# Designs tried in a protein design run: designed miniproteins, single chains, continued (3). Part 97

Each design is a single chain, and the fold is of that chain. pLDDT is the mean over its residues in the fold that is shown.

## One batch from the design tools (miniprotein)

Design m11357
Fold by ESMFold2-Fast:
Structure m11357 (fold): chain A 108 residues (1-108)
Amino acid sequence: SKEKLDADLKTMKPTAAQLYAQAEQLRAQNDPRWPSALASAMLLAGVSGDNLTLARGYYLMGLDYYAEGDYATALRMFDLAERYAREAGDDALAAESQALRDRVRAKL
């Protein structure tokens, strides 16, 4: 039935974390679709209050901007990653984000 299909689709809709995992996999494969996949994950994470996925997404964005030499934007991304990681209780990701922020500051 349509009602059962609609309920199954609601239950089977990807979480922000699942969309993030897909974006990370595409990035590891150098697939040019990874930034769009990450944007979808970040949008859903923001709407759903998924602070851990927001932290992970900002961390990946920070790494990308750092690799491009955009240190000012990388610094902002790592600041956001640390904030959301702390709100999510991910002390390891918060510490990694802080360490990368310090590395970026050394380039400014």
Scores: mean pLDDT 85

Design m11358
Fold by ESMFold2-Fast:
Structure m11358 (fold): chain A 60 residues (1-60)
Amino acid sequence: SLEEAKRVGEEAYKKAMELGFSEKSARIAGNVAALLVLRGEDPEKAVEKGVETAKLFDKS
C-alpha cells in the first residue's frame, strides 16, 4: 500500500541518516525502499536494499 511504502521509505531514510550518510544518499535509501515495497518486496529487505544502494552513492 502507499501508506506502507511511505513508512518503509521513512524508516530507510532515518536509518541511513543515523549511519552518517548525506541527506542526498538518505533520500536515495528512502526512495529505493519505498519503490521496492510497492513492487512487492518484503519491508525489511526493502530497507536493507535501500540502505545498501545509498551506500554506493555516499562518499562520506
Scores: mean pLDDT 82

Design m11359
Fold by ESMFold2-Fast:
Structure m11359 (fold): chain A 82 residues (1-82)
Amino acid sequence: DPLIRRARRLAEEAGDRLTVRAADLLEQAFVTDDPLEREILIGMARISLGVSRLVRPDDPLTREAIELLEEAIRRLEEKMAQ
């Protein structure tokens, strides 16, 4: 997914390991065949993004990366509903 790849690059440049972790979890959510595993991966990604937002509120690279991953989550959920 192009949003996840871009977000992961921005998070790596920021040194934001929590947002990198969220990107990796969402990549796994896209490829898993297990709906329960997918739900758990998305939930874990959301937790990582929430913690990163609290710890790094003023980092512009972190902010953009989190916004891209939140959009990727929305698109993944929409695609799953199709």
Scores: mean pLDDT 82

Design m11360
Fold by ESMFold2-Fast:
Formats: sequence, structure tokens, C-alpha cells
Structure m11360 (fold): chain A 71 residues (1-71)
Amino acid sequence: MKEEEIYQKAVELIERRKRLETLLAQHRDSLDPATIEAVRAYIAKLDEEIDKLISQLTPEQRAEVEALRAA
């Protein structure tokens, strides 16, 4: 993959992760335990994929993506 494609993919996955965390926070009491566990497992897989993508970026791009991840 081109670096710009890797960067955009990392941003997309970070945004997806934030959406899932928000979903859990907003609907935690209405979700069954199995659904909560499945969503948390998916977030963990997203974190692994994000880390793999970040390792392929330039130091400048990595700093920017890590800032987005922390926000």
C-alpha cells in the first residue's frame, strides 16, 4: 500500500474505534453481556490493525496519527 493509503486507513480505523467506544458508553445498560464482549473484542482487533499500520508510516505521519488516537 502507498503511505497515503496507509495513513487514511489508520485514520478510518481510529474513527471507527471511537464510534464503538461511544456506542458502548451510550448503550451499555441496554446491550446484553455477549454483545458488549463482542464489541470489546472487535475494538482490540482494531487496535492491533492500527498499530500495524502506524509501524509502516513516516515518523511525521506516526506523530499525527497518535495525536488523533489520543484525542
Scores: mean pLDDT 80

Design m11361
Fold by ESMFold2-Fast:
Structure m11361 (fold): chain A 73 residues (1-73)
Amino acid sequence: ASAEEIAKAAEEIAGGPEATGRELAEAVQRVTGVDPDTAGRLAAYALAKGGGPRVPVREGGEIIAEALKRMGL
């Protein structure tokens, strides 16, 4: 899955350019089909890097896409 696909799904779910961990996890599941636990861990990782309870969907998408690539997903 691409960073752009994750960012677009997160923006649609959040209704704006920033997503919470739950919204980002839902976007990851929708785009990649990974299990809810994996999606939740990826979303938590993106928020930890962003330093807050919400992350810009573009930045979150890029962080998660890079993590998925390192995992071979």
Scores: mean pLDDT 85

Design m11362
Fold by ESMFold2-Fast:
Structure m11362 (fold): chain A 109 residues (1-109)
Amino acid sequence: MREKAEAFEAEQLAKAAPTVAKYSVADFRELAARVGPERSGLAFMAMVVLGISLDELLAMDDEQLEAAIIEALEKMAEYLSPEELRALAEELRRAGLERAAALAEEYLR
């Protein structure tokens, strides 16, 4: 449907592949231990979308982490389907990221 979405997905997959390849299972466990298991996937999304390092992400407090996730969501929202936005909003609510969840739900209006 959106030519822009296909181009964005291809670009993000190409960017994510080197990022995933350079991080170990131990690095992902450290991320989950710091931000919690519900937030680890969302934190990884912010790293990929914003181009921030694991070290920068691990240095963030809860307010900075939610702000980074919101910025990532704002950059990617126009490329997500309504179904993907609903799934993301549910994940954000489970993670306790109420501001980010509310923003995702606004994109569904």
Scores: mean pLDDT 72

Design m11363
Fold by ESMFold2-Fast:
Structure m11363 (fold): chain A 85 residues (1-85)
Amino acid sequence: SMADRVAQMQAQFQSRIAQLTSYIRMLQAQGASASDVRSAGQSFMDTSVRQFRADGRAMGVPQDVIDQLVSDFRVQADQQMDTII
């Protein structure tokens, strides 16, 4: 169903947010500056969004739904980065 496809995409972005958190923690442990960590996090998010859009399109999710899910992902990822950086 469409609801199952949307739930699959939401599960994927929650996984990506967890990976983003781990990646940022790794960079912080290596002594990266706050600005370098934020830049790396933004690059990770941009790559994730690109993959997410391609996957959603391949699954036949409508573009408007993909746009909303991507917007929700960016908001959650930005909030997570603000919390840990």
Scores: mean pLDDT 85

Design m11364
Fold by ESMFold2-Fast:
Structure m11364 (fold): chain A 70 residues (1-70)
Amino acid sequence: IEELKEIFDATIEQLRELGMDEETIKKIEKIYNELLDKVEKEKLDNDKIRELLNEIGKEIQKIIDESLKK
């Protein structure tokens, strides 16, 4: 959980450095926070966490792609 939070925080910081708009960053932060809450509450195993990370990665990529099309 702590390691996932560090990875998410680092990713958000990198997106800011790349000039991503704050609205897009806030959407991504919300997705990360919802995942962290779910992992904590449901005590998910590593396989389920990996599955969710893959799904979230795709969702975040769509958000980034949409922001670039504007």
Scores: mean pLDDT 74

Design m11365
Fold by ESMFold2-Fast:
Structure m11365 (fold): chain A 75 residues (1-75)
Amino acid sequence: PRVVISGQSPVLLPEGTPVDVTLLKDGKVVAQAQAQTDAQGRYEVPFSLEPGDYTAVARWTDSSGPHTVVQPVTV
């Protein structure tokens, strides 16, 4: 199935800020893509995934330094 991994930074990032999204399944990297934030600091990345449980790891850098957000994803 196709899924969209979405999120928002805890601070409002400038539009076009790159966010690296990595998908893990059973502790292994199975997909990776880069998104850019919109005017509201939101990002979205589409993936084609098999059914299962995944962990999405989003990373970016802003004026306070590097940041990481981890979220569970069930497909």
Scores: mean pLDDT 76

Design m11366
Fold by ESMFold2-Fast:
Structure m11366 (fold): chain A 101 residues (1-101)
Amino acid sequence: SEEEIEELLKRIRELALSAGVPEKTIDRYVERLRRAIEEGDVQALDAIMGTLANIVELLIRDDAKEKGWSEDEILAKIQEFQEELSELFKKIRRLVEERKQ
């Protein structure tokens, strides 16, 4: 449903913001995700999701280095964010695939 998609996009936005992604960058990627979902473009969806996941990882690493975190702490934080993003991405992908029947 459209309501379920908007809720998932909101959760992606909140997660990206908590990782330190700039709001303007998040707005661009959320809009691109929304368009790919509406068009049923799974290739575009996968590419956008991959790019966003990479941005999140890079920003977590940059913030953690500035804060003096150990490599183990950095890896644990990246894993936590990647698992949450992966679950949200799987739900979006499933909804898009179900629409294509």
Scores: mean pLDDT 83

Design m11367
Fold by ESMFold2-Fast:
Parts: sequence; C-alpha cells; structure tokens
Structure m11367 (fold): chain A 78 residues (1-78)
Amino acid sequence: SEADLRAALEGAAESIGKNGEKVMQRPIGAVGGGSYNGVEVRYRKLSPTLVEATATTPAGTAVALIDARTGEILEERI
C-alpha cells in the first residue's frame, strides 16, 4: 500500500540521517540498500548532502529525496 511504501521511506530516511556523516563521505553515485518492514529500499547518492531512496513492492514504487545531514524527506513521489 502507499502507507507501507511511505513507512519504508521514513525508515530509510531515519537510517540515513543517523549515519549522515558516513553517508556524506561516500562518493556521489554510491549505492546501497536495506529492508524496512519487509519492503526493499535502494539508495543512490546524488550530491554531498542528497540521497535518493527508492522503495519497491510488487504493487508499485515510491521515491524520496533525503537530506543526509538530518534524515529529512525533502520530496516524495508515490
């Protein structure tokens, strides 16, 4: 559901914010991933402070732009 996709992106954003200094030290274009409540989320570093997270289920995909310094979701598309 959209709620499950949103919850997964929120979990990813919290993880990214918690690890913000480490995330900011990674190269631009670096990729990673995790699982949040059974939903797979993949990350790509877009800039020194911006990460794109993509949550995927069989029913659909949602994308968020996350500030690595805070874990704040700046933009979300479901």
Scores: mean pLDDT 81

Design m11368
Fold by ESMFold2-Fast:
Structure m11368 (fold): chain A 69 residues (1-69)
Amino acid sequence: GHMEEERELALKAAETLGGQIAAELELKTGLPATYTVEEVDEKTLRITVRAGDVVVEREVSVEELLERL
């Protein structure tokens, strides 16, 4: 349904954002960076990026992700 399409789009946006943060962190640390996207609730996603001992967490609403595409 319509809501399912918005959710899929938000997940793709979150993965793109996670990849961008990981690339920036990799450039700053000189270490390989990884990211994960987790669904916290129906309206909130958590992006976790790690490079060595550095961990960055961001919580982003589905609404914000859709607005920033």
Scores: mean pLDDT 80

Design m11369
Fold by ESMFold2-Fast:
Structure m11369 (fold): chain A 71 residues (1-71)
Amino acid sequence: SKKAEQEERFRKLEELMERDYEEAKKKKYSKLELDEVRAFHLMRMKVERLSDEQRKKLLEKIDKMEKELLE
């Protein structure tokens, strides 16, 4: 179904995002550098035409990962 295809696209972006933040953790990115990474992922979400709900869910994950990295 169209919803299943959109969900698969969402999962692929989620996995890519998790990998990028794993690298950020290894390189110990500052808050400023993390803000730049966030901006790139916001652009990717727009290009893939994710729903508002899907974008908010990924942004919540980014917020959580950034908090963990800065602690």
Scores: mean pLDDT 81

Design m11370
Fold by ESMFold2-Fast:
Structure m11370 (fold): chain A 60 residues (1-60)
Amino acid sequence: GKEEGEEGANLGAAGAVAQGLADAASGRKGGIMGTEKARNEGYKEGQRAGFEGAVAAAQA
């Protein structure tokens, strides 16, 4: 249902955040600043992707 679509959007956002953290770690070992930057950017990107995914799921 619609609530399940909302859950999917949340999972998408979490995935984007995790991917951002992995990207920050790919060239850095223990970069605290890199981790925070990646988390903020991943969160922002995840919010957009999650919103877009929720709209697509609602239309399906």
Scores: mean pLDDT 60

Design m11371
Fold by ESMFold2-Fast:
Structure m11371 (fold): chain A 64 residues (1-64)
Amino acid sequence: GPAEEEARRLLEEAHRLEREGVRLVIQGKWDEVARIQARIRELEARARELVGEERYAQLNKEVL
């Protein structure tokens, strides 16, 4: 449904940001790393709100 589709998009964005974060760590851009980490937490929290913890865990596994 729409909530699950939105949660999946949020998780895909979070995973994209995690990959970008690794690149920024290599570059020593710690302020940008902190901002990305905060954004990832926001996206993950929103996904959990939309589908609940159980379905969030399943979707997170599927997006990986």
Scores: mean pLDDT 86

Design m11372
Fold by ESMFold2-Fast:
Parts: structure tokens; sequence; C-alpha cells
Structure m11372 (fold): chain A 65 residues (1-65)
């Protein structure tokens, strides 16, 4: 579910980026407010845990063509 994906992404951002829970929640909420697909973001971060910032950017940005 979306809530499960949100919580897992929050926990993963804390682990991979060293963010506090409050900061991780803020990142996830900002992404949702901008229309980002949090489940897609989670799957990309899980696939690329070595580069979570890039994975988030790829989930957030439309491939413009």
Amino acid sequence: SREEAEEELIELLQELLGLSREKAEQVVRSMIAAGADVERALERVKANPENPERALAEAYVEDAS
C-alpha cells in the first residue's frame, strides 16, 4: 500500500542517507506534494541503495522527450 511504501522509504532514507525521521518524513511528504510516485521511488532506491539520491531524482523527474 501507499502507507507501507511511505514508511519503508522513510526508514530506508534514514539508513542510507543518515537522515533523522523528521527529515526523511519531510522529503517523502515534499515528493508526494509534487506528485511523485512514492512506490516507484521506493523501488528505485531499493534497486540502487548505493546511490539513493540519484534513485529519488529518477523517480521524481519525468523523462522529457
Scores: mean pLDDT 75

Design m11373
Fold by ESMFold2-Fast:
Structure m11373 (fold): chain A 65 residues (1-65)
Amino acid sequence: KKIPSIDELIEKMIALLDIINPKDKATARHLAEQLVRQEAEELGLDEEQVKKLLDAVNAHIDTLP
């Protein structure tokens, strides 16, 4: 089984957050942390991969109005 690329996981997380449409940035960050943690446990991501994924998703959240 091939693990998705980090870029694919970033796109997936962003798409999920857009669908969920959290009410504020704090809620969005909380959901992002939970989603990243779940993917890390399921796919066996290392610390660098988890950091890159979280940083990218949080950067996207920070650009929202």
Scores: mean pLDDT 77

Design m11374
Fold by ESMFold2-Fast:
Structure m11374 (fold): chain A 69 residues (1-69)
Amino acid sequence: SKETEEKIKEVDDKASRKNKELLDKMKELLKKKGHMSLSESVMFTKESLDVSGDAIDERIRIRRREREE
């Protein structure tokens, strides 16, 4: 439905915003230090994956709820 698609769009927009903020932080770190440590790379990768995973889970929940309506 249109309502379901709008909810999914909001989930995706929030995830995109969070990932953009993470990318901006990574770019500033690289600009300032000229490199990124292994631990820093792992941390940013984990945060990005968590954001994406949460968005996938929420989309599944929204779609499942629509099927039960």
Scores: mean pLDDT 81

Design m11375
Fold by ESMFold2-Fast:
Structure m11375 (fold): chain A 84 residues (1-84)
Amino acid sequence: MVERLREAGRRLEEAIRARDWKAAAEAIKELVETALQALPPIKVVGAAMRMLATAVELELGDISAEEAVEEVREIVEELIRAAE
């Protein structure tokens, strides 16, 4: 569980830095599918919505790629801690 979340989180960070939204969507999907095995749907959906909001802010130029990566990393770490 935790290792899958960590691996998908790393892929999401790479996708965000590259602005590869197709890869980012696939990484978010894997994070959601993995987290739903251990966490309530409301927490998982909330995390996914926060990740999507971060991606939108980056695309609009409201935040930097490094700021977006930091926000996503925090969300993934929250999911990992909740799944432990």
Scores: mean pLDDT 83

Design m11376
Fold by ESMFold2-Fast:
Structure m11376 (fold): chain A 85 residues (1-85)
Amino acid sequence: KLKEVQEKALKEVEPYLDEAIASARAGDADAFTEAVLKMLEIASKLGAPEAVRRIGRTLAELLGEPFDPRADVLSLIARLRKRLE
């Protein structure tokens, strides 16, 4: 059911989430972008909005901003990438 799908998606995105955080802290814009796009692909394929929300929260934390659940995740990715370039 939906809860099991969300838990599976969160587990599958976790290693890419760690990679995105590490890449952002290292200033590697390309590795960061690849990791985040892979997480969004997994979340979209599994139909897991909770995984997308976790990605958005992590991106907001990396930007030093409060998390807005209505924020466009692609916009957060673009802003972080530009900061790392």
Scores: mean pLDDT 76

Design m11377
Fold by ESMFold2-Fast:
Formats: structure tokens, sequence, C-alpha cells
Structure m11377 (fold): chain A 73 residues (1-73)
């Protein structure tokens, strides 16, 4: 059904969000303290670029991860 397809798309987007949020956190933690703000900004930009290559659900998840990361600044 359409409802089941929409649920699966939502679950995919939520998983994409969590996966990229974890990747951003790892990149920031791996950066020297003086470069962490730049690492956060770079990782957010990468999330948007990677999202453009994926399905709409993945794109939405990655975009939300990027927006949440930038909101930490």
Amino acid sequence: SLEEELKRARELGEQAYRDYQARIDEKVASAPPELREQALTDAASEAIADGEKGSPAVREGYTRAAQDALARL
C-alpha cells in the first residue's frame, strides 16, 4: 500500500539522518580542537553533496543532519 511505501521511505530517511549525524560527529571528534568548527562546516557541506546523489529519502535525511550540525555553531 502507499502507506507502507511512505513508512519505508520515512524509515530510510531517519536511518540516513542517524548514519550521517554519526559520521559528522566522528569527523569533528577526529579534528584538532582549533579546526573543529571548520570540520563541522565541511562535514555538513559533504552531507548535502552526498544527499544529492541519493534517493529523495536519503537526501532529506542527509540535509537534516547537515542543518542540525550547522545549528551547533
Scores: mean pLDDT 86

Design m11378
Fold by ESMFold2-Fast:
Structure m11378 (fold): chain A 83 residues (1-83)
Amino acid sequence: SAAEKEVKKLIEEARRLFEKALEEEDLEEARRLAERAIKLLEEAKLAAKLGAVSNPEWAEEVIKESEELIEEIRAKLAEREAA
């Protein structure tokens, strides 16, 4: 489906940005990359919610995965800022 393709692209780009943030030595740039990844995951959650009417189980899985990834990104950024 169009919604499934859109969500997949958003999550893949978010994962790419998160990996880049983990490798980034500049803490300010790492923070910007992490914030962009979180925004894409929030967009993926919204797209999944809009697709929930036709695929509720798929939407719940995407929302859960996106929320878990957002939490991981925030936790890793907080660890770097605290160090």
Scores: mean pLDDT 84

Design m11379
Fold by ESMFold2-Fast:
Structure m11379 (fold): chain A 96 residues (1-96)
Amino acid sequence: SMADVYVVTATGTVKVSKSGEILSIDIKFELKAVEKAEKALKEPKLTVVSKKVEIEGDEIIVTVEVEVRVSGIDDETAAKVEKIALEETEKALAAL
């Protein structure tokens, strides 16, 4: 039988103070499609699709959109998205 591969948009929103302190991180998952594949994915495949940096008063807001292809959404997938959002935030702050 064919395996299901879930195509999910994960949106990580990281709020950072002007001093570089992480104030909050919010991660939202939105199911976009279900694809049929001959085999389940052994690990989630994550691709950064977009990054937006906004300055709002004394806060820097970094929004990272990640396309996730996965056969099951679990704590490991969520942790990988958080890691990518934080790494992309660090890169954005270094470019300021």
Scores: mean pLDDT 81

Design m11380
Fold by ESMFold2-Fast:
Structure m11380 (fold): chain A 55 residues (1-55)
Amino acid sequence: SAAALAQVDADTADWKARVERLLEKLGITDPEVKARVLADIDAYGASVRAALEAA
């Protein structure tokens, strides 16, 4: 449903924001590490979104 897809998008965005704050607290400032972690979160969110669309 459109509501379920919107929730996945919102949860993915919130998760990325939380992880960015965690990386800052841990002193991880390498932009390549940050980019890979955020890309992995996006990939997982996209996989969940695709599974919901296929259901």
Scores: mean pLDDT 85

Design m11381
Fold by ESMFold2-Fast:
Structure m11381 (fold): chain A 114 residues (1-114)
Amino acid sequence: LKEEAEEARRETFHHLDLYEQYVKEGDLKGASEHAIHAVGSMLRLVGIRVDAELNIEDPKEKEEVIAYVDELIAEALAYAREVDEKTLPLVEALAKQQGNQTLLDLIRFVQQLR
């Protein structure tokens, strides 16, 4: 489980890096594909945590594995936030350039939730 969690974290970081690259290049379609993959790998991390909680019988091993996976989830979320903060102004500028009012309204809504 720890090795699978490390792989899922590496995949999350990789797709977040590609997301940032595609946003900087003005390719919102490419960026969105990598955003979807990043979310998928983050959900896999959550799934691994649930698997550990339900299927590890030794309480001490369970606590150790869950603590480790929680650390990887925290790292992935912190990095996702950092990438979002760096890319959001570019995504907003691209949405304005493309006349994508729905995306602009979603960005504004998400900003209000912060």
Scores: mean pLDDT 83

Design m11382
Fold by ESMFold2-Fast:
Structure m11382 (fold): chain A 75 residues (1-75)
Amino acid sequence: GSSLPDELYKEAEKLFEEGKKALEAGDYKKALEYYTKAKKILESLIKNRVARPDTPEKLKEIDKGIEEAKKGIEE
């Protein structure tokens, strides 16, 4: 079904994958943008109590990606 929470979760997963691809390509600013957007979506789902059980694990992966992107920008 196309419930809004399910669609938002899928968008966050797509943004996370785009962030990973940007990070691998050395586009740290683009990676940070994608990861930040994915994080905001997942945090919104948690706030509204409609997050999936694996959402905290996904946020940890995104936070790691954000840290790596920030380090790349600082270099």
Scores: mean pLDDT 83

Design m11383
Fold by ESMFold2-Fast:
Structure m11383 (fold): chain A 126 residues (1-126)
Amino acid sequence: ALSELLQQLKQQQGAQLAQKTLQLQNDINTTAFRTLDEVTRSLSPSQASLLALALSLSSKIGTELARKGGLGSPEEAIKAFKESVQQFNRILEQAAALAGPEAQPAADAVAKTIQDEVDKAIAEIS
C-alpha cells in the first residue's frame, strides 16, 4: 500500500521530468528551424537544403538525448541538453563547410539560437 503509493509518486515525478525535457527539446528544435528559415533566404536552395538536413539530423539526435536524459535526474537532463548543443554545433559546422563560406553566417546564427534556447532549457530544469 504505502510502497505502492511511493512507487506511483516516483513514476509520476519521472514522467513529468521526461515530458518536460522532451517539450523543452521540441521548443529548441522549433526555434532553431524558424531561425534557419529566416537566415537561409539569401542562400541557394542547395546550401539551404544542406543546413536543413544538418539541423534535421542534429534535432533527431537531440531528441533521443533528451528522451534518455529525461528518464534520469534533472542533472542527467541538463547533461543531455549540453551534449545536444555540442552535436548541433558539430553537424552544422560540417554542413556549412560543405555548403561554402556564404553559408557560415547562417550556420552561426542557428548555432547561437540553439545555445540560447538550451541555456533557457537548463534554467527551467535547474
Scores: mean pLDDT 87

Design m11384
Fold by ESMFold2-Fast:
Structure m11384 (fold): chain A 80 residues (1-80)
Amino acid sequence: IEEIIEKLEKLIKEAEKKSSKEIVEEAIKLILEASKKVPSEYIPYFIGFILRLIGLELDGASPEEIAEEIKRFIEFLKNI
């Protein structure tokens, strides 16, 4: 799980160099990978984060706004 957190933190640092679509796409891949490493009780929260990221992209959110949602997911992962 720590490796996935590191990859998500790197994605946030690179957010200004990527489109919102690219950030959401990479974040969803990492969230899905993390979902395989946690108890099933947490899966609804992972689905919630994925849906929020998709919603942000569809609403035209900036890379910075998307990065803030990813930061919330990282914090959630650290507290599992």
Scores: mean pLDDT 82

Design m11385
Fold by ESMFold2-Fast:
Structure m11385 (fold): chain A 96 residues (1-96)
Amino acid sequence: MGKDITEFLVEKVGKDAKFQISASVGQSPDEQIAVVRKAGAEAGGGILEGQGTKIEVEGSFDTAALIKALNEKFPQAKVESSKSPSGGNKLVVTVV
């Protein structure tokens, strides 16, 4: 699931966006990081408190359109938006 959502996000936001992918202890975000890097975008990894995978995207994109598309294609994912500390848009997608 996290890999499919990551592929979708990279396609929609493009290579200029920055990704942070966090996975539960004992799980690796490596597959999702590899998807982002293969597309030419920047990706970092981390450990998630709790279960599942968290995908954080920061960049210049239409946040409202992206949230709508994510809710239609991945209704099981929790999608949140926030303001980036560096300016621009930040989107957080959580999959359990």
Scores: mean pLDDT 74

Design m11386
Fold by ESMFold2-Fast:
Structure m11386 (fold): chain A 58 residues (1-58)
Amino acid sequence: SDAEIARELLDLLLQGRFDEARELIERHPSPAVLAVVQTFLDRFGGPELEALAALAAR
């Protein structure tokens, strides 16, 4: 489900596993996934999270 994928993405981002997070976003794009990435970007910033947010917004 979108909620389970969003939770898995959150866990990957908390661990700094950005390559695995990118793969997850590419396979399972959803508004829930975008919301998780955007929340992280708004709180922490940085080029890696900017790239993931742009990917998720496609």
Scores: mean pLDDT 84

Design m11387
Fold by ESMFold2-Fast:
Structure m11387 (fold): chain A 97 residues (1-97)
Amino acid sequence: SEREEVLNRAQQVLDDAEKVRKEATEISKKAKEIGNKQALDLANVGIISADLAIQYAKRALEASVEEAKRLIDMAQSHVDAAKKYVEEAKKLLEKEK
């Protein structure tokens, strides 16, 4: 059913958001330990984006089918943004070797 498809998609985006938030937190800790301020700032923005994705995904789980589709798209956009910030932070940390 369309409801089941939407609920499964909302859960998938929530799981992705939680995963990227955890990675961003780990990168933030590593950046802080080595004193790389630029990587730290990027990782922290990644955490903020992941937190927004979690909020939208949780709202999607409780919304109507039409509203849930919109919220899932918003959550996915924030997951994609968080992943890009984390990737950039990781690249900066690799240059510190």
Scores: mean pLDDT 90

Design m11388
Fold by ESMFold2-Fast:
Parts: C-alpha cells; sequence; structure tokens
Structure m11388 (fold): chain A 68 residues (1-68)
C-alpha cells in the first residue's frame, strides 16, 4: 500500500540519518526522528486512525532502537 511504502521510506531515511550521528548523540537523534516521523505520517495521512498511527510510530521506534 502507499502507507506501507511511505513507512518503509521514512524508516530507510531515519536509519541513514542515525548512522551519520556519533554514538553519544544517537539517543537524542532517535527521539527527534520519532517525533518527525509521527508528524510526517500525520501530515501525509491526516485521516489515519490515531491507534494505527501510534502502532506504526512504535514499530519504527523499536526498529531504530535496535540500531543504538
Amino acid sequence: SELDKFVEELLRKAKERLSQVPPEQKMTELARLVGEIAEELRKRFPDLPLEELRRLVQKIANELMDLI
């Protein structure tokens, strides 16, 4: 779906940005990325149910946490 492709692209970009950040800054960068991703999903899919938005954001946050 368009949503799945958008989520995968957001995750790809987030992983790339996180990889460029020094270890001591990764946690701060991850927190910023999670907030930005939530906002981008809300703007791109304004009619997305809040429960589904929370689930997607949590899934992305978990995948990014595994990288630090």
Scores: mean pLDDT 85

Design m11389
Fold by ESMFold2-Fast:
Structure m11389 (fold): chain A 92 residues (1-92)
Amino acid sequence: LKKDLLSKDIDTVVNAILKLLELQEKSDEAKKIFEEIKPIVINSKDEVLKEIYYLLQLFLQKVPSSELKKLKPSYSKEVQELLEKLLEKLSE
């Protein structure tokens, strides 16, 4: 899961986030995984990875999809695509 969350493949990251959100409903493991990847993200030169991490924080804090959609234009194109795919799968 941690490796998949840090992947450069959008579909892999989307599926990893969906699994992490499912884990949040069942255990504290999701929060632990989120905290464990934090040092890797903050020390990264990858701005897209940082945007994904902070977006994931909003999902874990249960920010409504309507509020996330308002933030979409402020993200990079890669993160906009990731958010669109994630919201689509969550609505299925």
Scores: mean pLDDT 78

Design m11390
Fold by ESMFold2-Fast:
Structure m11390 (fold): chain A 76 residues (1-76)
Amino acid sequence: MDARIRQLIEDAVTAVMLNDTARLEKIAKETGLSVSTVKRYATELLIARFEGDAERLREVEAAFAEEIRRALEKAA
């Protein structure tokens, strides 16, 4: 995974955990995704981490990373 995409994912999870709407909006603008999409993926990833579901964690993280990658490529 690209280090920048990994950082964006971690920032999104932190924003959801802290209920930081302004940070979620900033990440959405930076990635080219909607706030709803960022919040949905970050929330699912946070839940998977708390539940200890390693397979779901891997699947959600990969899907979120791919969505960010495609959005960034489309913007370039």
Scores: mean pLDDT 82

Design m11391
Fold by ESMFold2-Fast:
Structure m11391 (fold): chain A 81 residues (1-81)
Amino acid sequence: ADEVIERVRKIMKELGLTDEEIDVALKATRDAIARGLTPEQAIVEALNAAADYAYKRGDEEKAKKIMEYIQKLVEEITKKR
């Protein structure tokens, strides 16, 4: 659990998110894990929550940057051999 939380926190800091936005993402991460989602799925849910929060605040550029990161991460997760 702690490893996933720390990974989300690191990603959010690298994306330039505020502590408030990071808290929103961490809540989504905990909720996803409680629902039985994988660590990768929990990270994607965290990023979606942060993007939605940024969009609601009118920061479309930040929301877009987060969504681009989600797309890249999902491509890495879903890439099959």
Scores: mean pLDDT 78

